# Ledger of designs, part 66: designed miniproteins, single chains, continued (3)

Each design is a single chain, and the fold is of that chain. pLDDT is the mean over its residues in the fold that is shown.

## One batch from the design tools (miniprotein)

Design m10286
Fold by ESMFold2-Fast:
Structure m10286 (fold): chain A 84 residues (1-84)
Amino acid sequence: SLSYGERIIKELEKNTKEAIDNLYITLKNYSQNEFGLYLLAKALLDEGVDVDKIIEIVKKSPFYTQELLDLLEKLKEAVERLKK
């Protein structure tokens, strides 16, 4: 079975507005506090999912926004802090 991060990547590769909107909603909900973002970052790190891969796929879509990219950059920063 696919990990949570691999399922996100597979959904994003469909290049649909729904997949991009769902990612934005998920990240916005996790970003309500520092702890939520930390939990998501830890899950992705534990699964070996590269946030840069998610950013690359999102940028290939015509449906992304700067706010989504800003949230992904915060997620990437949280993952990098966990590696220390």
Scores: mean pLDDT 79

Design m10287
Fold by ESMFold2-Fast:
Structure m10287 (fold): chain A 82 residues (1-82)
Amino acid sequence: SLEDFMKPPSEEETKKLIEEIEEAKKAGIEALKNGDMEGFREAVSRLVALALIAMSEGNEEALKAALEGLREVDKAAEEAKK
């Protein structure tokens, strides 16, 4: 509802999203180390999905974590190319 949309996210909900974001980030970096391009693509896709969820819920802390996670895996991928 509109009333629920205006409520700030709970600390529990934020913690769960951040934990999932950290797991996806770690999975992406590990996939790069192992040359697992399928696993890397799946991890990036999960990070994007979590960012969209955080944005839709107005969870600024979780959104920030997801964007940082995406930046870190992108940097790792660029370093792996050269």
Scores: mean pLDDT 81

Design m10288
Fold by ESMFold2-Fast:
Formats: C-alpha cells, structure tokens, sequence
Structure m10288 (fold): chain A 86 residues (1-86)
C-alpha cells in the first residue's frame, strides 16, 4: 500500500539522516554534498507518496509522527552543516 511504502521510506530516511549526523565530521565535503543531494531526492519522493496517501485516505497518526521526526532530523543536520561551513 501507499501507507506501507511511505513508512518504509520514512524509516530509511530517518536512519540515513541519523547516520549522517553521527558521521558528518568524518566525511569529505564531496561525500557530504552527495549525501545531502540523496536526502533531498528521498524527501521529494516521500512528499509525492504523502500526496497519494492523502488522496487515498491512508494518512495515519503514525505517518504524521514519523514525518515530524524526519523534519526535526533534517533541521538538526542543516544546523550541523551550517556550523561546519560558516
């Protein structure tokens, strides 16, 4: 289902961002940019799935909570990146 695909992608994205936050200081600038571009692409894919889920009535409180967690992690990642390049 759209809901299950959305959950799977949100879990994958959460894990990827958490791993990147933990390892950001050990990555080259090129590696960091590659990871940021992959995250942006995954966010766009998830936004597309969320739109389909709204249309199909598959948006659950669980999906909303997972989305909020990912948004918080993206903000944290952005803050860490900005501190490093400032």
Amino acid sequence: SIAEKTKEKLKQLKKKIQDLIKNIDSLSIEQQEKQFNQIKKQVQEIQSLLGQGIKNGEITDEIKEMGEEVDRLISELGDKYNEKVA
Scores: mean pLDDT 81

Design m10289
Fold by ESMFold2-Fast:
Structure m10289 (fold): chain A 67 residues (1-67)
Amino acid sequence: MSGISYYMGFLAAQLAVQDGNYDLALELARVAAESKDYATLEGILEALEVLDPELAEKARKIAEEVL
């Protein structure tokens, strides 16, 4: 279900940023993009945009390279 994937992506990215694990946040975006899981990717990118817009821009570029 797309709604659950979105919230799980959002939560995973939020927790990664709170832990200071920025590499994990970027890897989550890359994996979601590679799997074409657009709902999870949207959740990840929206969480990063709220928490760290610079990190969100890096995540978008990684996703664009895969998509």
Scores: mean pLDDT 83

Design m10290
Fold by ESMFold2-Fast:
Structure m10290 (fold): chain A 95 residues (1-95)
Amino acid sequence: SREEEERELARRLAKPLKEAVEAIKKGDLEKAIEYFRKALEEFIEWARERGDEDAVESAKRIEEKIEEGVEAIAKNATDEQLEEMIEYLEKIIEE
């Protein structure tokens, strides 16, 4: 089902995204960028498995903006918001 597909994608992305957010919380932006790129690679693989070439191309465009995105999160997110993101991602991983 669509719900099972969305859950599978969420599980594939949750681990590298959690590591990225944890890296931001620690002030390690280079490592955060690396983990966001890993999450994007997981999304690209998932999209390729489904033959969704438009999703693959979209993901490649997002790759160009990862550094700006990580800097924006680091500047604007509170420690509490980062911790909530980590807890949410951890719940996805444990399901």
Scores: mean pLDDT 83

Design m10291
Fold by ESMFold2-Fast:
Structure m10291 (fold): chain A 57 residues (1-57)
Amino acid sequence: SLSLAEQVAIAIGRALRRIGDLLDRAIATGETVSEHIDVTVGEVRISGDVTMEPFPR
């Protein structure tokens, strides 16, 4: 079984990947994008809302 520290590391990694995907989408579309992030790994949950805005308009 995964330790709590390993669960935290995996959850953070998954959350960061989703944030990166959101940034790529904002850049590709030139539009503001928002997503609710909810990641659960074992006993660890990371949840929140993220908004990415492209710099050029």
Scores: mean pLDDT 82

Design m10292
Fold by ESMFold2-Fast:
Structure m10292 (fold): chain A 62 residues (1-62)
Amino acid sequence: GKDEAVREVAEKLGLNQEQIDTVIEGLKLLEEGKSEEGRELLLSTGLNLDQIHEISLAYLES
């Protein structure tokens, strides 16, 4: 599922479980049209834009 694809990519990027859960929450906010809230949450994890893009693609393509 989408959550599993995100976890796999995030683990390869060296994220801990708390960061992975935050990323999943941020991506769900983006799907709900809460673009500013979702983006802010994703950036709070300390990920760069390339990492956010890679995780977002994994979520959308699942």
Scores: mean pLDDT 78

Design m10293
Fold by ESMFold2-Fast:
Order: structure tokens, then sequence, then C-alpha cells
Structure m10293 (fold): chain A 86 residues (1-86)
């Protein structure tokens, strides 16, 4: 139950991170500050979940969560690169 709730929240963060990247491509009003603040908040939340998961979750879940963190970091870098190219 706790692991399933955590998984659902991580999947929501991944979806929101992907949506923010899409907004960065389509919405010229999006600022670098908004992108950095929002992605930093996602990454901070995921790092807290990783600390909790290391105490209670099986290794495959921890590995998946680490991959999710790397995906969000990649989405952040792509979003910032798009903004800098404007």
Amino acid sequence: DDVERLKARVEQILAEAQALLERTKTDSSISEEEVETTFSAFLAELEEYLELARRVAPQPFIDWLQQAIQQVQSLKQESLAILKSR
C-alpha cells in the first residue's frame, strides 16, 4: 500500500515533468526560473522518496526510482536547453 502510493506519486511526477517539457516547447511565456524551481521541487521530492525506499522497498523498486530521478534530470536539462535557445 505505501509502496503502491509512492509508485503512483512518482508516476505523477514523471507525467508532470513531461508536461512541463511540452509547455516549454509550446508556451513562450515560460521562464527559466519557473522551470528550475518546478524541476528542483520534483527532484527534492523524489530524493526524499528514495531515502524512504532504501529503508523499506525491495531493490528493483529502488532501481526504478533511481531511473525515474535520472529521467526527471534529463527532462530538466532538455527544458532549460530549449529556453536558452530562444
Scores: mean pLDDT 86

Design m10294
Fold by ESMFold2-Fast:
Structure m10294 (fold): chain A 84 residues (1-84)
Amino acid sequence: APAIDPSLSLEELVKANPDLTPEEVAARKLAAVAPGRALSLGEIARILKVSRRTARLLARSMEIGGLVERLPGGRYRVRLEALA
């Protein structure tokens, strides 16, 4: 399994996991910190320690890649089955 330490920044996790896309690293960190939770863009930005703009781009990429589901009210949930 890729080494996902949820205490590390997204940039550090991407460097530690060169075989994963930034979207996959982001989804795995969200799953480690807040499994099964419906997250706003602000919550995603706080967990990943990125700007809201970067969180929006990552959420979009994760949604397109099937790594998160989009929920009512502009929230996202990581699809844990997509990370197996």
Scores: mean pLDDT 81

Design m10295
Fold by ESMFold2-Fast:
Parts: sequence; structure tokens; C-alpha cells
Structure m10295 (fold): chain A 84 residues (1-84)
Amino acid sequence: EKELEELRKKRLEESPEFAKIVQTRKDYEAAKQAGDVEKAKKYLEELISYATKRAQDARDKGFVDIANIYEEERKKLEEELKKL
């Protein structure tokens, strides 16, 4: 249900772990704007690692929908890494 999906996303956004990934994404954008390719790659690798771990944890617990969200995020980050 749409309402349940929105509530799950809000809970995820309130977590300390999610706050960290949001901060790392901001650091990545700042590095890109500064033209610091090495820092941008490092932050992308951190984001990819986190998304990979969260996807695996969700799969292990049987939360297929959550696992798919992190898997899609990982693929998008990997494509961004290839552009650097």
C-alpha cells in the first residue's frame, strides 16, 4: 500500500544510518562541484558499499522490496562512478 511505503521511507530517513548516507551524498556532490575526482570516487565507493550492505541485510531478512530499493540505488551510484 502507498501509505505503508511512505511510512517506511520516513522511518528510514529518521535513522542515524540513513542520516550518514545522506551526508555522504552531500559530500559527494560538493566534491564533484569542486572538481575533486578522487574525493568524489571515494564518497561514491562509500555510498555503494553502504547500499550493497543494506540490500544484503534486507534480502537476508526477506524484505525484498527494501532490498530492491538499495540494489537500484547501488546501480545508479555505480553508473555515476563510471562517469568520473
Scores: mean pLDDT 75

Design m10296
Fold by ESMFold2-Fast:
Structure m10296 (fold): chain A 60 residues (1-60)
Amino acid sequence: MKKLSEKEILELIAKAIKEGSIDVISEEVAKQLQEFMLKLMEENPNYNRDEIEELILKKV
């Protein structure tokens, strides 16, 4: 799979948040989503999980 853009990553994470899981993604895509989420949490250490999820939903 090609490298996802930030917009594509945000849209996929927002979908996962709303649905509780993503049923149809490759491991390569899942890895990109996990790395993005980890980076976002590391950059915003004062944010809790709900605040990170809200930030993502506002960016989509």
Scores: mean pLDDT 72

Design m10297
Fold by ESMFold2-Fast:
Structure m10297 (fold): chain A 62 residues (1-62)
Amino acid sequence: MISDELKAEALYLYLNEGLTFEEVGKKLGISVETAKKIVQDLFKNPEKAEEYAKLIEEVRAK
């Protein structure tokens, strides 16, 4: 039930901002466990990582 936009934001905050999973969870209103799960699932599915990279680029490009 977590949107792809939320997953993309979690990945961006973790990789680009260098936030911890605790800080990502706090910023997005999700648990630390959920933040870890999102990042772990993206590493298991590299094609999904490409899709989320495009989504975050679209959102951040304005």
Scores: mean pLDDT 73

Design m10298
Fold by ESMFold2-Fast:
Structure m10298 (fold): chain A 93 residues (1-93)
Amino acid sequence: MAAIEAEKEALRERGERLVREGVALISDEQASDEELERGKRLFLEGLGLLASLGITDPILRPLTPEEQEYVARAAEEGKRRFEAMLEEARRAA
């Protein structure tokens, strides 16, 4: 159980880092179009990872329908990765 909690915490930390980095890029008035696109990608990836863990960040701005679709796809990918790690941990136990 401890190993599973450690992996869950690592994924949470990764998701929070991606959200923070994405928001920083999107909020930068000096950001180029390329940086804004990168920031949006990191933000959505982080949200999807956190959503796969059942975490909703209340400070996030409202998402557009297109952004919600991206988050849903990222969450599905993150959930599959998390399930794979849980299975590996169970096999090692």
Scores: mean pLDDT 68

Design m10299
Fold by ESMFold2-Fast:
Formats: sequence, structure tokens, C-alpha cells
Structure m10299 (fold): chain A 72 residues (1-72)
Amino acid sequence: SAMEEMEKIKEALLKLLKDPRLSDAEKGALAQALRMLFGEEAEPELEELLKEYPSLKTTNEQLARGIVQLAL
């Protein structure tokens, strides 16, 4: 179902945010993509991640749009 697919995408993106191989800019783009896809529903998970990774505040709109396009 669409809900199951979206939850799987959310889990995959959250897992990527924890990957130490990704740059701060890439993680910022992923956090922005999560907000674009899930809005306020992603905020609790993003708040927990921001406590560990303050650099997630760095944004890259082009990368975020690309991630959203690939996820959909």
C-alpha cells in the first residue's frame, strides 16, 4: 500500500541520516527532504537526530528536491 511504501521511505531516509559516510550537507538535504515528504509527522524523529547532529540544519535545496523526486 502507499502508506507502507511511504513508511519504508521514511525509515530509509532516517537510516541514511545516521550514516557517518554522508557529509553534513548531504544530511541537511535529507532532513529537508523528510520535511518535504512528511511535514510535521517527521519533526519528532528530526528533533532527536538534531540533538546528535546539529549540522542537519545545513540545507541544500537542489539535493533535497532530487531526493524527494527519487523517493516518490
Scores: mean pLDDT 67

Design m10300
Fold by ESMFold2-Fast:
Structure m10300 (fold): chain A 91 residues (1-91)
Amino acid sequence: GEEAVELAKKTRDYISKGDYEKAAEYFLKLVTLPEIPKEAIAPVLSAFYLNDPEAVEKFAEAFRKVAEEKGLPQLAETVYNTLKAILEARK
């Protein structure tokens, strides 16, 4: 519960600060939890809809790299494509 919400908030805050690698590390921890609680959904969405589109794009690229380096290429592709779809919808 609380851990997932805090990881989502840290992801949002590090994207806002331009620290995309740290944001990617916190988001990777969130999406690899055994259970993602419903309470984490709104903080995750705020990370991607309230930050600047350019910052979210840089985050998407950083997340793909971090996830691939951790041996999770399918997760890297799925999240990257989802974030790119969100960015296109924001145009």
Scores: mean pLDDT 81

Design m10301
Fold by ESMFold2-Fast:
Structure m10301 (fold): chain A 108 residues (1-108)
Amino acid sequence: SMGEKLKKEADEVYERYKALADEYAKAGDYVGATRVLNDGSSELSNITDEAAKLGDVETAKHSAELAEELAKKGLEYAKKSGTTEAAQLASAAAINAVGSKVTYELLK
């Protein structure tokens, strides 16, 4: 089904951006890690919106929860960076995660 494809896409997006952010962090690039996690949270927000358009509450919730997980990791890396740039990127990821939660809550 389309919902199964979107759920798989969400899992693949989550794992890809998580792994890439971990690589940046290992190199000491916490700003880069935070940016990558913001990008991933944005893609997961888009998947949440697509699942919502299909009325697939379960898939929308799943993607929204993964976006929240990336946003939380982004905040941790932003704190390690100590920079305004990383703080702004972490804020953007948090906004994406909140928007995704609102999207699936409105489907109930």
Scores: mean pLDDT 89

Design m10302
Fold by ESMFold2-Fast:
Structure m10302 (fold): chain A 87 residues (1-87)
Amino acid sequence: IRSVADALDAVLEAGSLATEAQLLIREKPDDKDALQQALRLAQEAARLAQEALAVLSSHPQYQLVRDQAQRVLAEAQRLAAEAQRLL
């Protein structure tokens, strides 16, 4: 991620991946394959959100997007920890 446009796309993608991870944990908490997939999705979401935050850190005018990226990062990290705990 090297542009603000790429960072915006990354935040949206990270949010989508985090939502998929949450659904897998909620719908299949006893399915180890589903939990492993949820862990991978949550880890990828966290990576994308962190990369977006690095780009957005030099663009204070995009505070709302930065706040969204921070929220998505926190949620992705929480979901990854939850999936690991259930595995």
Scores: mean pLDDT 84

Design m10303
Fold by ESMFold2-Fast:
Structure m10303 (fold): chain A 72 residues (1-72)
Amino acid sequence: SAEEELEELRARREMARELVEKYSGKKVTTNGEAMKALAELSDEQLAALARDLEERGIQTEEQVRAAAEAGK
């Protein structure tokens, strides 16, 4: 249902936030803080974060865009 989908989206957003905090070592509460934390990550840390997001079923708009581009 739509309610279950919204709950899943909220859970995924929270997991994404926790993963950004894990890799950056910074507390993230806003999208701006998340973007700053991501900018501080190394290429290796970004790749590890992307793998963790995929493994946990978390999709970002960037990953969706990359998948659409690769699916052409």
Scores: mean pLDDT 65

Design m10304
Fold by ESMFold2-Fast:
Structure m10304 (fold): chain A 70 residues (1-70)
Amino acid sequence: LAGLLASVPGVDPSTAKEIVEEATAIVREIGAQTGVEVTRESILDAAASIARKRLDPETGQQVEEAVEKA
């Protein structure tokens, strides 16, 4: 997962790992509250959302594109 984000120019491996860890925590918390299954796709969707808010708009858009291709 983090490797997908790190493939985007402007995203270093450390930032990619932090975003994926945060996305995983959010998805697990939602699953615990709602019973929704934790899936790779839901983690990637959350990671793309976090990237759009945390990174600059251009880099965030590129992360979203990379997730769509996965």
Scores: mean pLDDT 76

Design m10305
Fold by ESMFold2-Fast:
Structure m10305 (fold): chain A 100 residues (1-100)
Amino acid sequence: SMEEAKEVAEIGIKVLEEMIKELEKKDLSPNEKKIVEIVKEFVKRLKEMIENNSSIEDMIKLVDETVKKIREYLDKSNPNMVLVYNIVAILKQELKDLYE
């Protein structure tokens, strides 16, 4: 349902915002900075989608685009990058499960 999709998205936003806050306390590599920028843009756009009552399909499309952008800069040996990637990938799967 749309209500459940919004709740899932809002939880994802809170988790990602707390992770970004903790990461920004550290001296980040250029690739980590790019992932933080991608995730900040994603969180902003997802908040706008929730406010504007966008469809679950539109939210899934945004999350999928974000996963693809993160993969461009992803170093799989970096635990922080992998954790951010996994959170966004899990959010995509949860939204798809609610839509299907």
Scores: mean pLDDT 87

Design m10306
Fold by ESMFold2-Fast:
Structure m10306 (fold): chain A 61 residues (1-61)
Amino acid sequence: SLPEVNPAELAKDPEKAAKTIVELKKSGVFTDEQIEALTEAVLNLMTPEERKKFEELLKKY
């Protein structure tokens, strides 16, 4: 079974969201398309300030 990932919960913590998405991508459990869709869903639930922080953290990883 796939890990349960809630975009709304991830959107509350940009740092943990970025780490979780990177870990899921490395695990191979999700496709690149699924990772992209999850990332977009999380970004859409964030404020502009949270989005900037999240994008910078994803770029670092």
Scores: mean pLDDT 77

Design m10307
Fold by ESMFold2-Fast:
Structure m10307 (fold): chain A 95 residues (1-95)
Amino acid sequence: SAKDKLIELLEKMLEWAREHGFPDEVIAWLEEKIEEVKNKDLTLEQMRELFAETIRRVLAAADAMGLTPEQRAELIAKVRELAKEFDKILEEESK
């Protein structure tokens, strides 16, 4: 269920991006990455890379959008929350 948990985390990031008016290209990219996880049997290392790429892309898009300091703080808190959940998934699966 590492795959299912990763999908859940990516869907939470997608929902936050939709709620905060992220560009259609970023929304489409996130949807594509979720489908990639659903359709591929990724290794834990590949899941880690995909999650890291997703966070980098979202943070870069936020910087380009000129979010308010408050919105940026909310995003950083959300990213930190999702990263902690992902680290827990990796620890549970890293046998």
Scores: mean pLDDT 84

Design m10308
Fold by ESMFold2-Fast:
Structure m10308 (fold): chain A 93 residues (1-93)
Amino acid sequence: DELLEFGRKAGAYVGALTFQSRAAGEEAWAEAAKKISELAEKLGADKRVENTALGTAGKAMREQLAAAKADPESALAQGRADGAEAEALYKKA
């Protein structure tokens, strides 16, 4: 399902950008990143939306944030690639 794949890739990209901003040491972004990561973790674990675009995006964002904890720069590069793929899926639809 291209819509679910779009949600997954878009979520990963947003997660990567959020973590990269936090790594830059910006206090306001660190606070926002925490709230966004908590929401992404909740949505990714929610069985009610597991097979929807929203649930898929939440799961992808949670996984991307976990990866970004080890290497924010590599995670951002991957997130940008995932974002480009999401845009391609959206234009194809």
Scores: mean pLDDT 56

Design m10309
Fold by ESMFold2-Fast:
Structure m10309 (fold): chain A 70 residues (1-70)
Amino acid sequence: KQIDEILKVLNKVDEHLLEKYRDKLTPEQLRELGFEAFKKAVQLYKEGKTPEEIEKEVIEWLDKRAEELV
């Protein structure tokens, strides 16, 4: 079931966000980025993207967005 793979992607995204940006962003900014990343992952999943494609696109988007806030 692909939903389990999407949950793995979301866990990896959250781990990446915390490891790279925990000391650079506020807890509120981290929560907001996590929620936006979740919404983006769901949208890509609905578009028929693979878990690997979703992970790559969400991480790339997340890094660009987070760097704008730092």
Scores: mean pLDDT 80

Design m10310
Fold by ESMFold2-Fast:
Structure m10310 (fold): chain A 88 residues (1-88)
Amino acid sequence: SVEEKLEEFEREFTELAEKYLSPEDVEELNKILEQIRNAKTEEEMVSLFNELMSFLNKSMEKEKVDPRTQTIILARLMAMFTEILLEW
């Protein structure tokens, strides 16, 4: 279900954010995740996801996460979100 895939996405996202990012950036990302949970249209959800990914990428660069690791994380999260959209 979409709900189960969203919960799995949130779990994996939170684990990655807590591992690589500052607590302050984790708080900002959690605010965007809350907005995604409350999204009522596909367009709103896609827009918020793009905002989430952009913020995550900038946060990982700020924390000097290896570029290869950044690419793998972003690709994995994008694939998970695509599965959510396919069931939307």
Scores: mean pLDDT 84

Design m10311
Fold by ESMFold2-Fast:
Structure m10311 (fold): chain A 56 residues (1-56)
Amino acid sequence: SELERKKLLLGFFQIAKGASELLLERSPDNENARQGLENTTARIAELEAEIAALEA
């Protein structure tokens, strides 16, 4: 279902966010990792909103 697919995608983006956070802990000046974290955080927020709408 659409809900199950979005929950799976949310899980993948949460893992990607964690990876970017770990990379930034090791390399705080890494602009690509900072941008990746920002983009991943935005995607997580979008998916959470879409999941909430489907569960309503």
Scores: mean pLDDT 85

Design m10312
Fold by ESMFold2-Fast:
Structure m10312 (fold): chain A 94 residues (1-94)
Amino acid sequence: GARLRELLEELREAAEALVAAAEAGDITGVIGAALRMIGVLEDLKGLLPEEDYERLESLVKALIAAALAGDLAAARAAKAELEALLDELARRYG
């Protein structure tokens, strides 16, 4: 539905902001983007089957952890996996 597509797009935008902040060494920006991602993830509860939600939550947590650690290679890899899952979920449920 329209709300699911909007939330998935917000999560994509927050992930882009998080990686950009990490690449810039902007820890305040990383924290801000991470909090936005967590908020969107909470709003996605009940809009996705439990299995798909758990996969999404796992990738979001991995991305945030990599960005906070300053591991840019891991952050970019996690972002790519997250974007692929977001595209799948939008096609299936959007």
Scores: mean pLDDT 90

Design m10313
Fold by ESMFold2-Fast:
Structure m10313 (fold): chain A 81 residues (1-81)
Amino acid sequence: SSLFEELLEALRNRQFKRAEELLEELFSTRDLSEEEIRELARAAQKVRDLPLLVRLLEKAQEQNASEELLEFIRELMRSIR
């Protein structure tokens, strides 16, 4: 969706406050697929946005995501220097 694309752009441009606002809006409108969560998690990890990764983990747990996805997000969180 356009909102998802705007969120990825905000992350790439290190607009951390806007990315958080866009993530909350996106989660208020629908659940995200596991592939969408993986893509957001990788983007957040690349710009070292640990708070966004924590928020993604929380929301993934709320929507009963797979153990594999939850472990993937935790690995990315550990990889931030």
Scores: mean pLDDT 87

Design m10314
Fold by ESMFold2-Fast:
Formats: sequence, structure tokens, C-alpha cells
Structure m10314 (fold): chain A 120 residues (1-120)
Amino acid sequence: SLLEEVLPLLLNGKAEEALPLLIAGLSDADPEVRATAARLLGGLAKHGLAREALPHLIAALSDASPEVRAEAARAIGRIAEEDPEVAREAVPALEAALSDASPEVRAAAREALAVLAKEL
């Protein structure tokens, strides 16, 4: 599974090796795998990979699955906590997500924007 491949890399400080696997995971046929990839990509901000992860998370805000869109918004919120300057580039996409059909996606976007508002 994606988690079985990625978790050892993250635990051993190989976040740059985990990045391409997580980006590939965002295109998986299984929405649960895509949601997991989005969540773990947000965690890469702590390893200095926020700028590399952000455009893929912005794209995931348009995913067919509301679970994936919500995890992408939460992941952008995690990036905003670690690197608010990078996460600022996601503000227009997060503002669009406030109008999402899913209440969970709207809540996640609202929380991510609240983090950014404290830093900007």
C-alpha cells in the first residue's frame, strides 16, 4: 500500500524520496489512497517540501471525492502552519472551496484560511 511504501521513508528522514510516491498517490484509482496521499503531503512541510507539495494539493481541491478535497484543504492548512508564505498561494483556491458542495470541505477550507489569517 502507499502507507507501507511511504511510512518507512518518512521515519528515516527520506521525505524527498517520499514526495514523488505521494504525488503519484494523488492519481490512484482508490479515493482512500488519494486522501491518504493528500494528508501525508501536508506533513512534508515540516521537512522543507511545502513549495513542492502545494501545487499538487491545490489540484486535489478539485478531486471527484469530497474526502480527498477535504484532506487537501487540511493539508494546505498544515503547510500554512509551517510555511505561511508558500501557503498564501493557495488562498484563491481555498476561498473557492468555501462554496464546495461538501460541508466537510467547506469546514476544512475555513480552518486553513483561519491559520493563514493569523500569519498574514
Scores: mean pLDDT 89

Design m10315
Fold by ESMFold2-Fast:
Structure m10315 (fold): chain A 68 residues (1-68)
Amino acid sequence: SEEEKEKIEKVKEEMLAFLDRLQADPSLTPEEIRNLVDLKLAELAKKYGLTKEQVIEVRNEIEKRLAA
């Protein structure tokens, strides 16, 4: 349970750092940023063995960051 929480938090941190880096790049459109974020999330979900519910949790965190 604690290991699962740490794994999800690590993926969230990696995704938000990745998103911040993409948003700092003036050559990328919002659509390109969203596509790159989706690809990275799929990669990390496979790498860390995230469940569908865990992927949704991480995606919700990304959507909050995008809305801010």
Scores: mean pLDDT 84

Design m10316
Fold by ESMFold2-Fast:
Structure m10316 (fold): chain A 68 residues (1-68)
Amino acid sequence: MEALEEASRKRFEEMAPELDLAVQHLAAAVTIAVAREKEARGIPLSAEEQAELAAAEARAAALRAAEA
């Protein structure tokens, strides 16, 4: 049955760059949206949350630049 899983894995690997980009976009968008929602509600971001937001914004900017 490993042969069937290998065929599925190859298809996943062929799609992996596009899926990785989609996952990175989604992860960055979610992190940014959650942080913005907290700020809009007056909830202060922790130092860790601020670092995650900065990393997510940098990743989103890099992905956008690569697609432009």
Scores: mean pLDDT 72

Design m10317
Fold by ESMFold2-Fast:
Structure m10317 (fold): chain A 98 residues (1-98)
Amino acid sequence: SNVERLRELIKEYPDEELRERVLADLDAAQDLVRQAEEYEKQGDLRKAASLRTAAALLLIGAIVDIELHVKKEKLDPETVKLLEEIQELLRELAKEIA
């Protein structure tokens, strides 16, 4: 699962503050998707779409947080590559959710 791979990569990242923020956004996005699925089952497609959009925006927020972290910190090329892989997985997940 892309979500499971994403969680494992984030857990390997040594910066606790960034790790906690990205995991919190991922957890919140997954909670919104679960709520959207419940509304879809009830036929409330508009409410479901709104929740899916909110979930995708949380994942985009996590991508932005990572980008700002890369710009502020002096990171080695291997660390930058890891963060770029995390951003790509977040982007793919946002596309699947929306």
Scores: mean pLDDT 88

Design m10318
Fold by ESMFold2-Fast:
Structure m10318 (fold): chain A 95 residues (1-95)
Amino acid sequence: EMRELLEKGKEALQAGKLEEAREHFEKALEIAEKVGDKAGQVEALAGLAKVAELQGDEELAKEYREKAIKIADEEPDVTRYVGLKLLFIGTYNDP
């Protein structure tokens, strides 16, 4: 289930397990793309952007953020607000 993968990715981010987080978010993105779940795609891309940022790959993080924003902007039932909210996942682990 895609939601379960997103949750595991978030938990891995909280624990600082960046490689596990990336794997969960990549798998969630694959499923979301296959079933046409735009909200799931935005959530997975936001998670991947955060993983890339924490790994020091700001260019890759920017690419994922731009993809998430583009999908949210093009899809009426998925707002950029969702993408922006998820870009801050785990930030409270680094006050």
Scores: mean pLDDT 73

Design m10319
Fold by ESMFold2-Fast:
Structure m10319 (fold): chain A 61 residues (1-61)
Amino acid sequence: AAEEAFREAAEAIDRLLDAVSKGDSQATYEANQRLLEAVDRAAEATGISPAEAVLRALKLK
């Protein structure tokens, strides 16, 4: 099911926001890389665009 891919994308967004709020440049870079990977995976699994995958992941929050 595509649900796991969207859950991973939502979790990656949380990690990115946490890293940015702490001002940790290294953690922010790593979280951004994981977010891009998770979004690409969700888009590929569902056949939607990466932009739409981000919007759907945000709706889970």
Scores: mean pLDDT 75

Design m10320
Fold by ESMFold2-Fast:
Formats: sequence, structure tokens, C-alpha cells
Structure m10320 (fold): chain A 74 residues (1-74)
Amino acid sequence: TAPASDEEIQRVADEAEKRAREIANKAGLTPEQAEDVAKLARQTAEDALRSGMSPEAALRLGVATAERKVKELA
């Protein structure tokens, strides 16, 4: 399996960031906390894709990381 393309990494990272921001906003976090959660999810998804994880698995890992961070901040 080839590593994900830069375009695919950006697409999946954007989706992870978007979902993470939605999760943080629904949990009532501050805008600064929501941005931190979103950036963490994006970085997690990018790293997972670069390490050879599938787009679906990388997205799930990014979202799961965001959910964990939200629980720490809430």
C-alpha cells in the first residue's frame, strides 16, 4: 500500500478538524479550547495517514483523540 497523497492527507485532516471542532462546540468548550482540540485531531489524522493507516482509520483515530481531549477539558 502506497502512502496517502498530500491531497488525500489534507482532505482527511480537514474532515477530522471539522468534526473535532463540532464535538468541542457541542461540549460547550471555549473557542480557544475548540481550536486546540481541532488542531490535535488534524495532526493525529495527518500523522496516522503518513504512518500508513487507511483514511477511514486515520479519521476515526483523529475523532477519538478529539473526544478524549474534550473529556479532559470538560
Scores: mean pLDDT 83

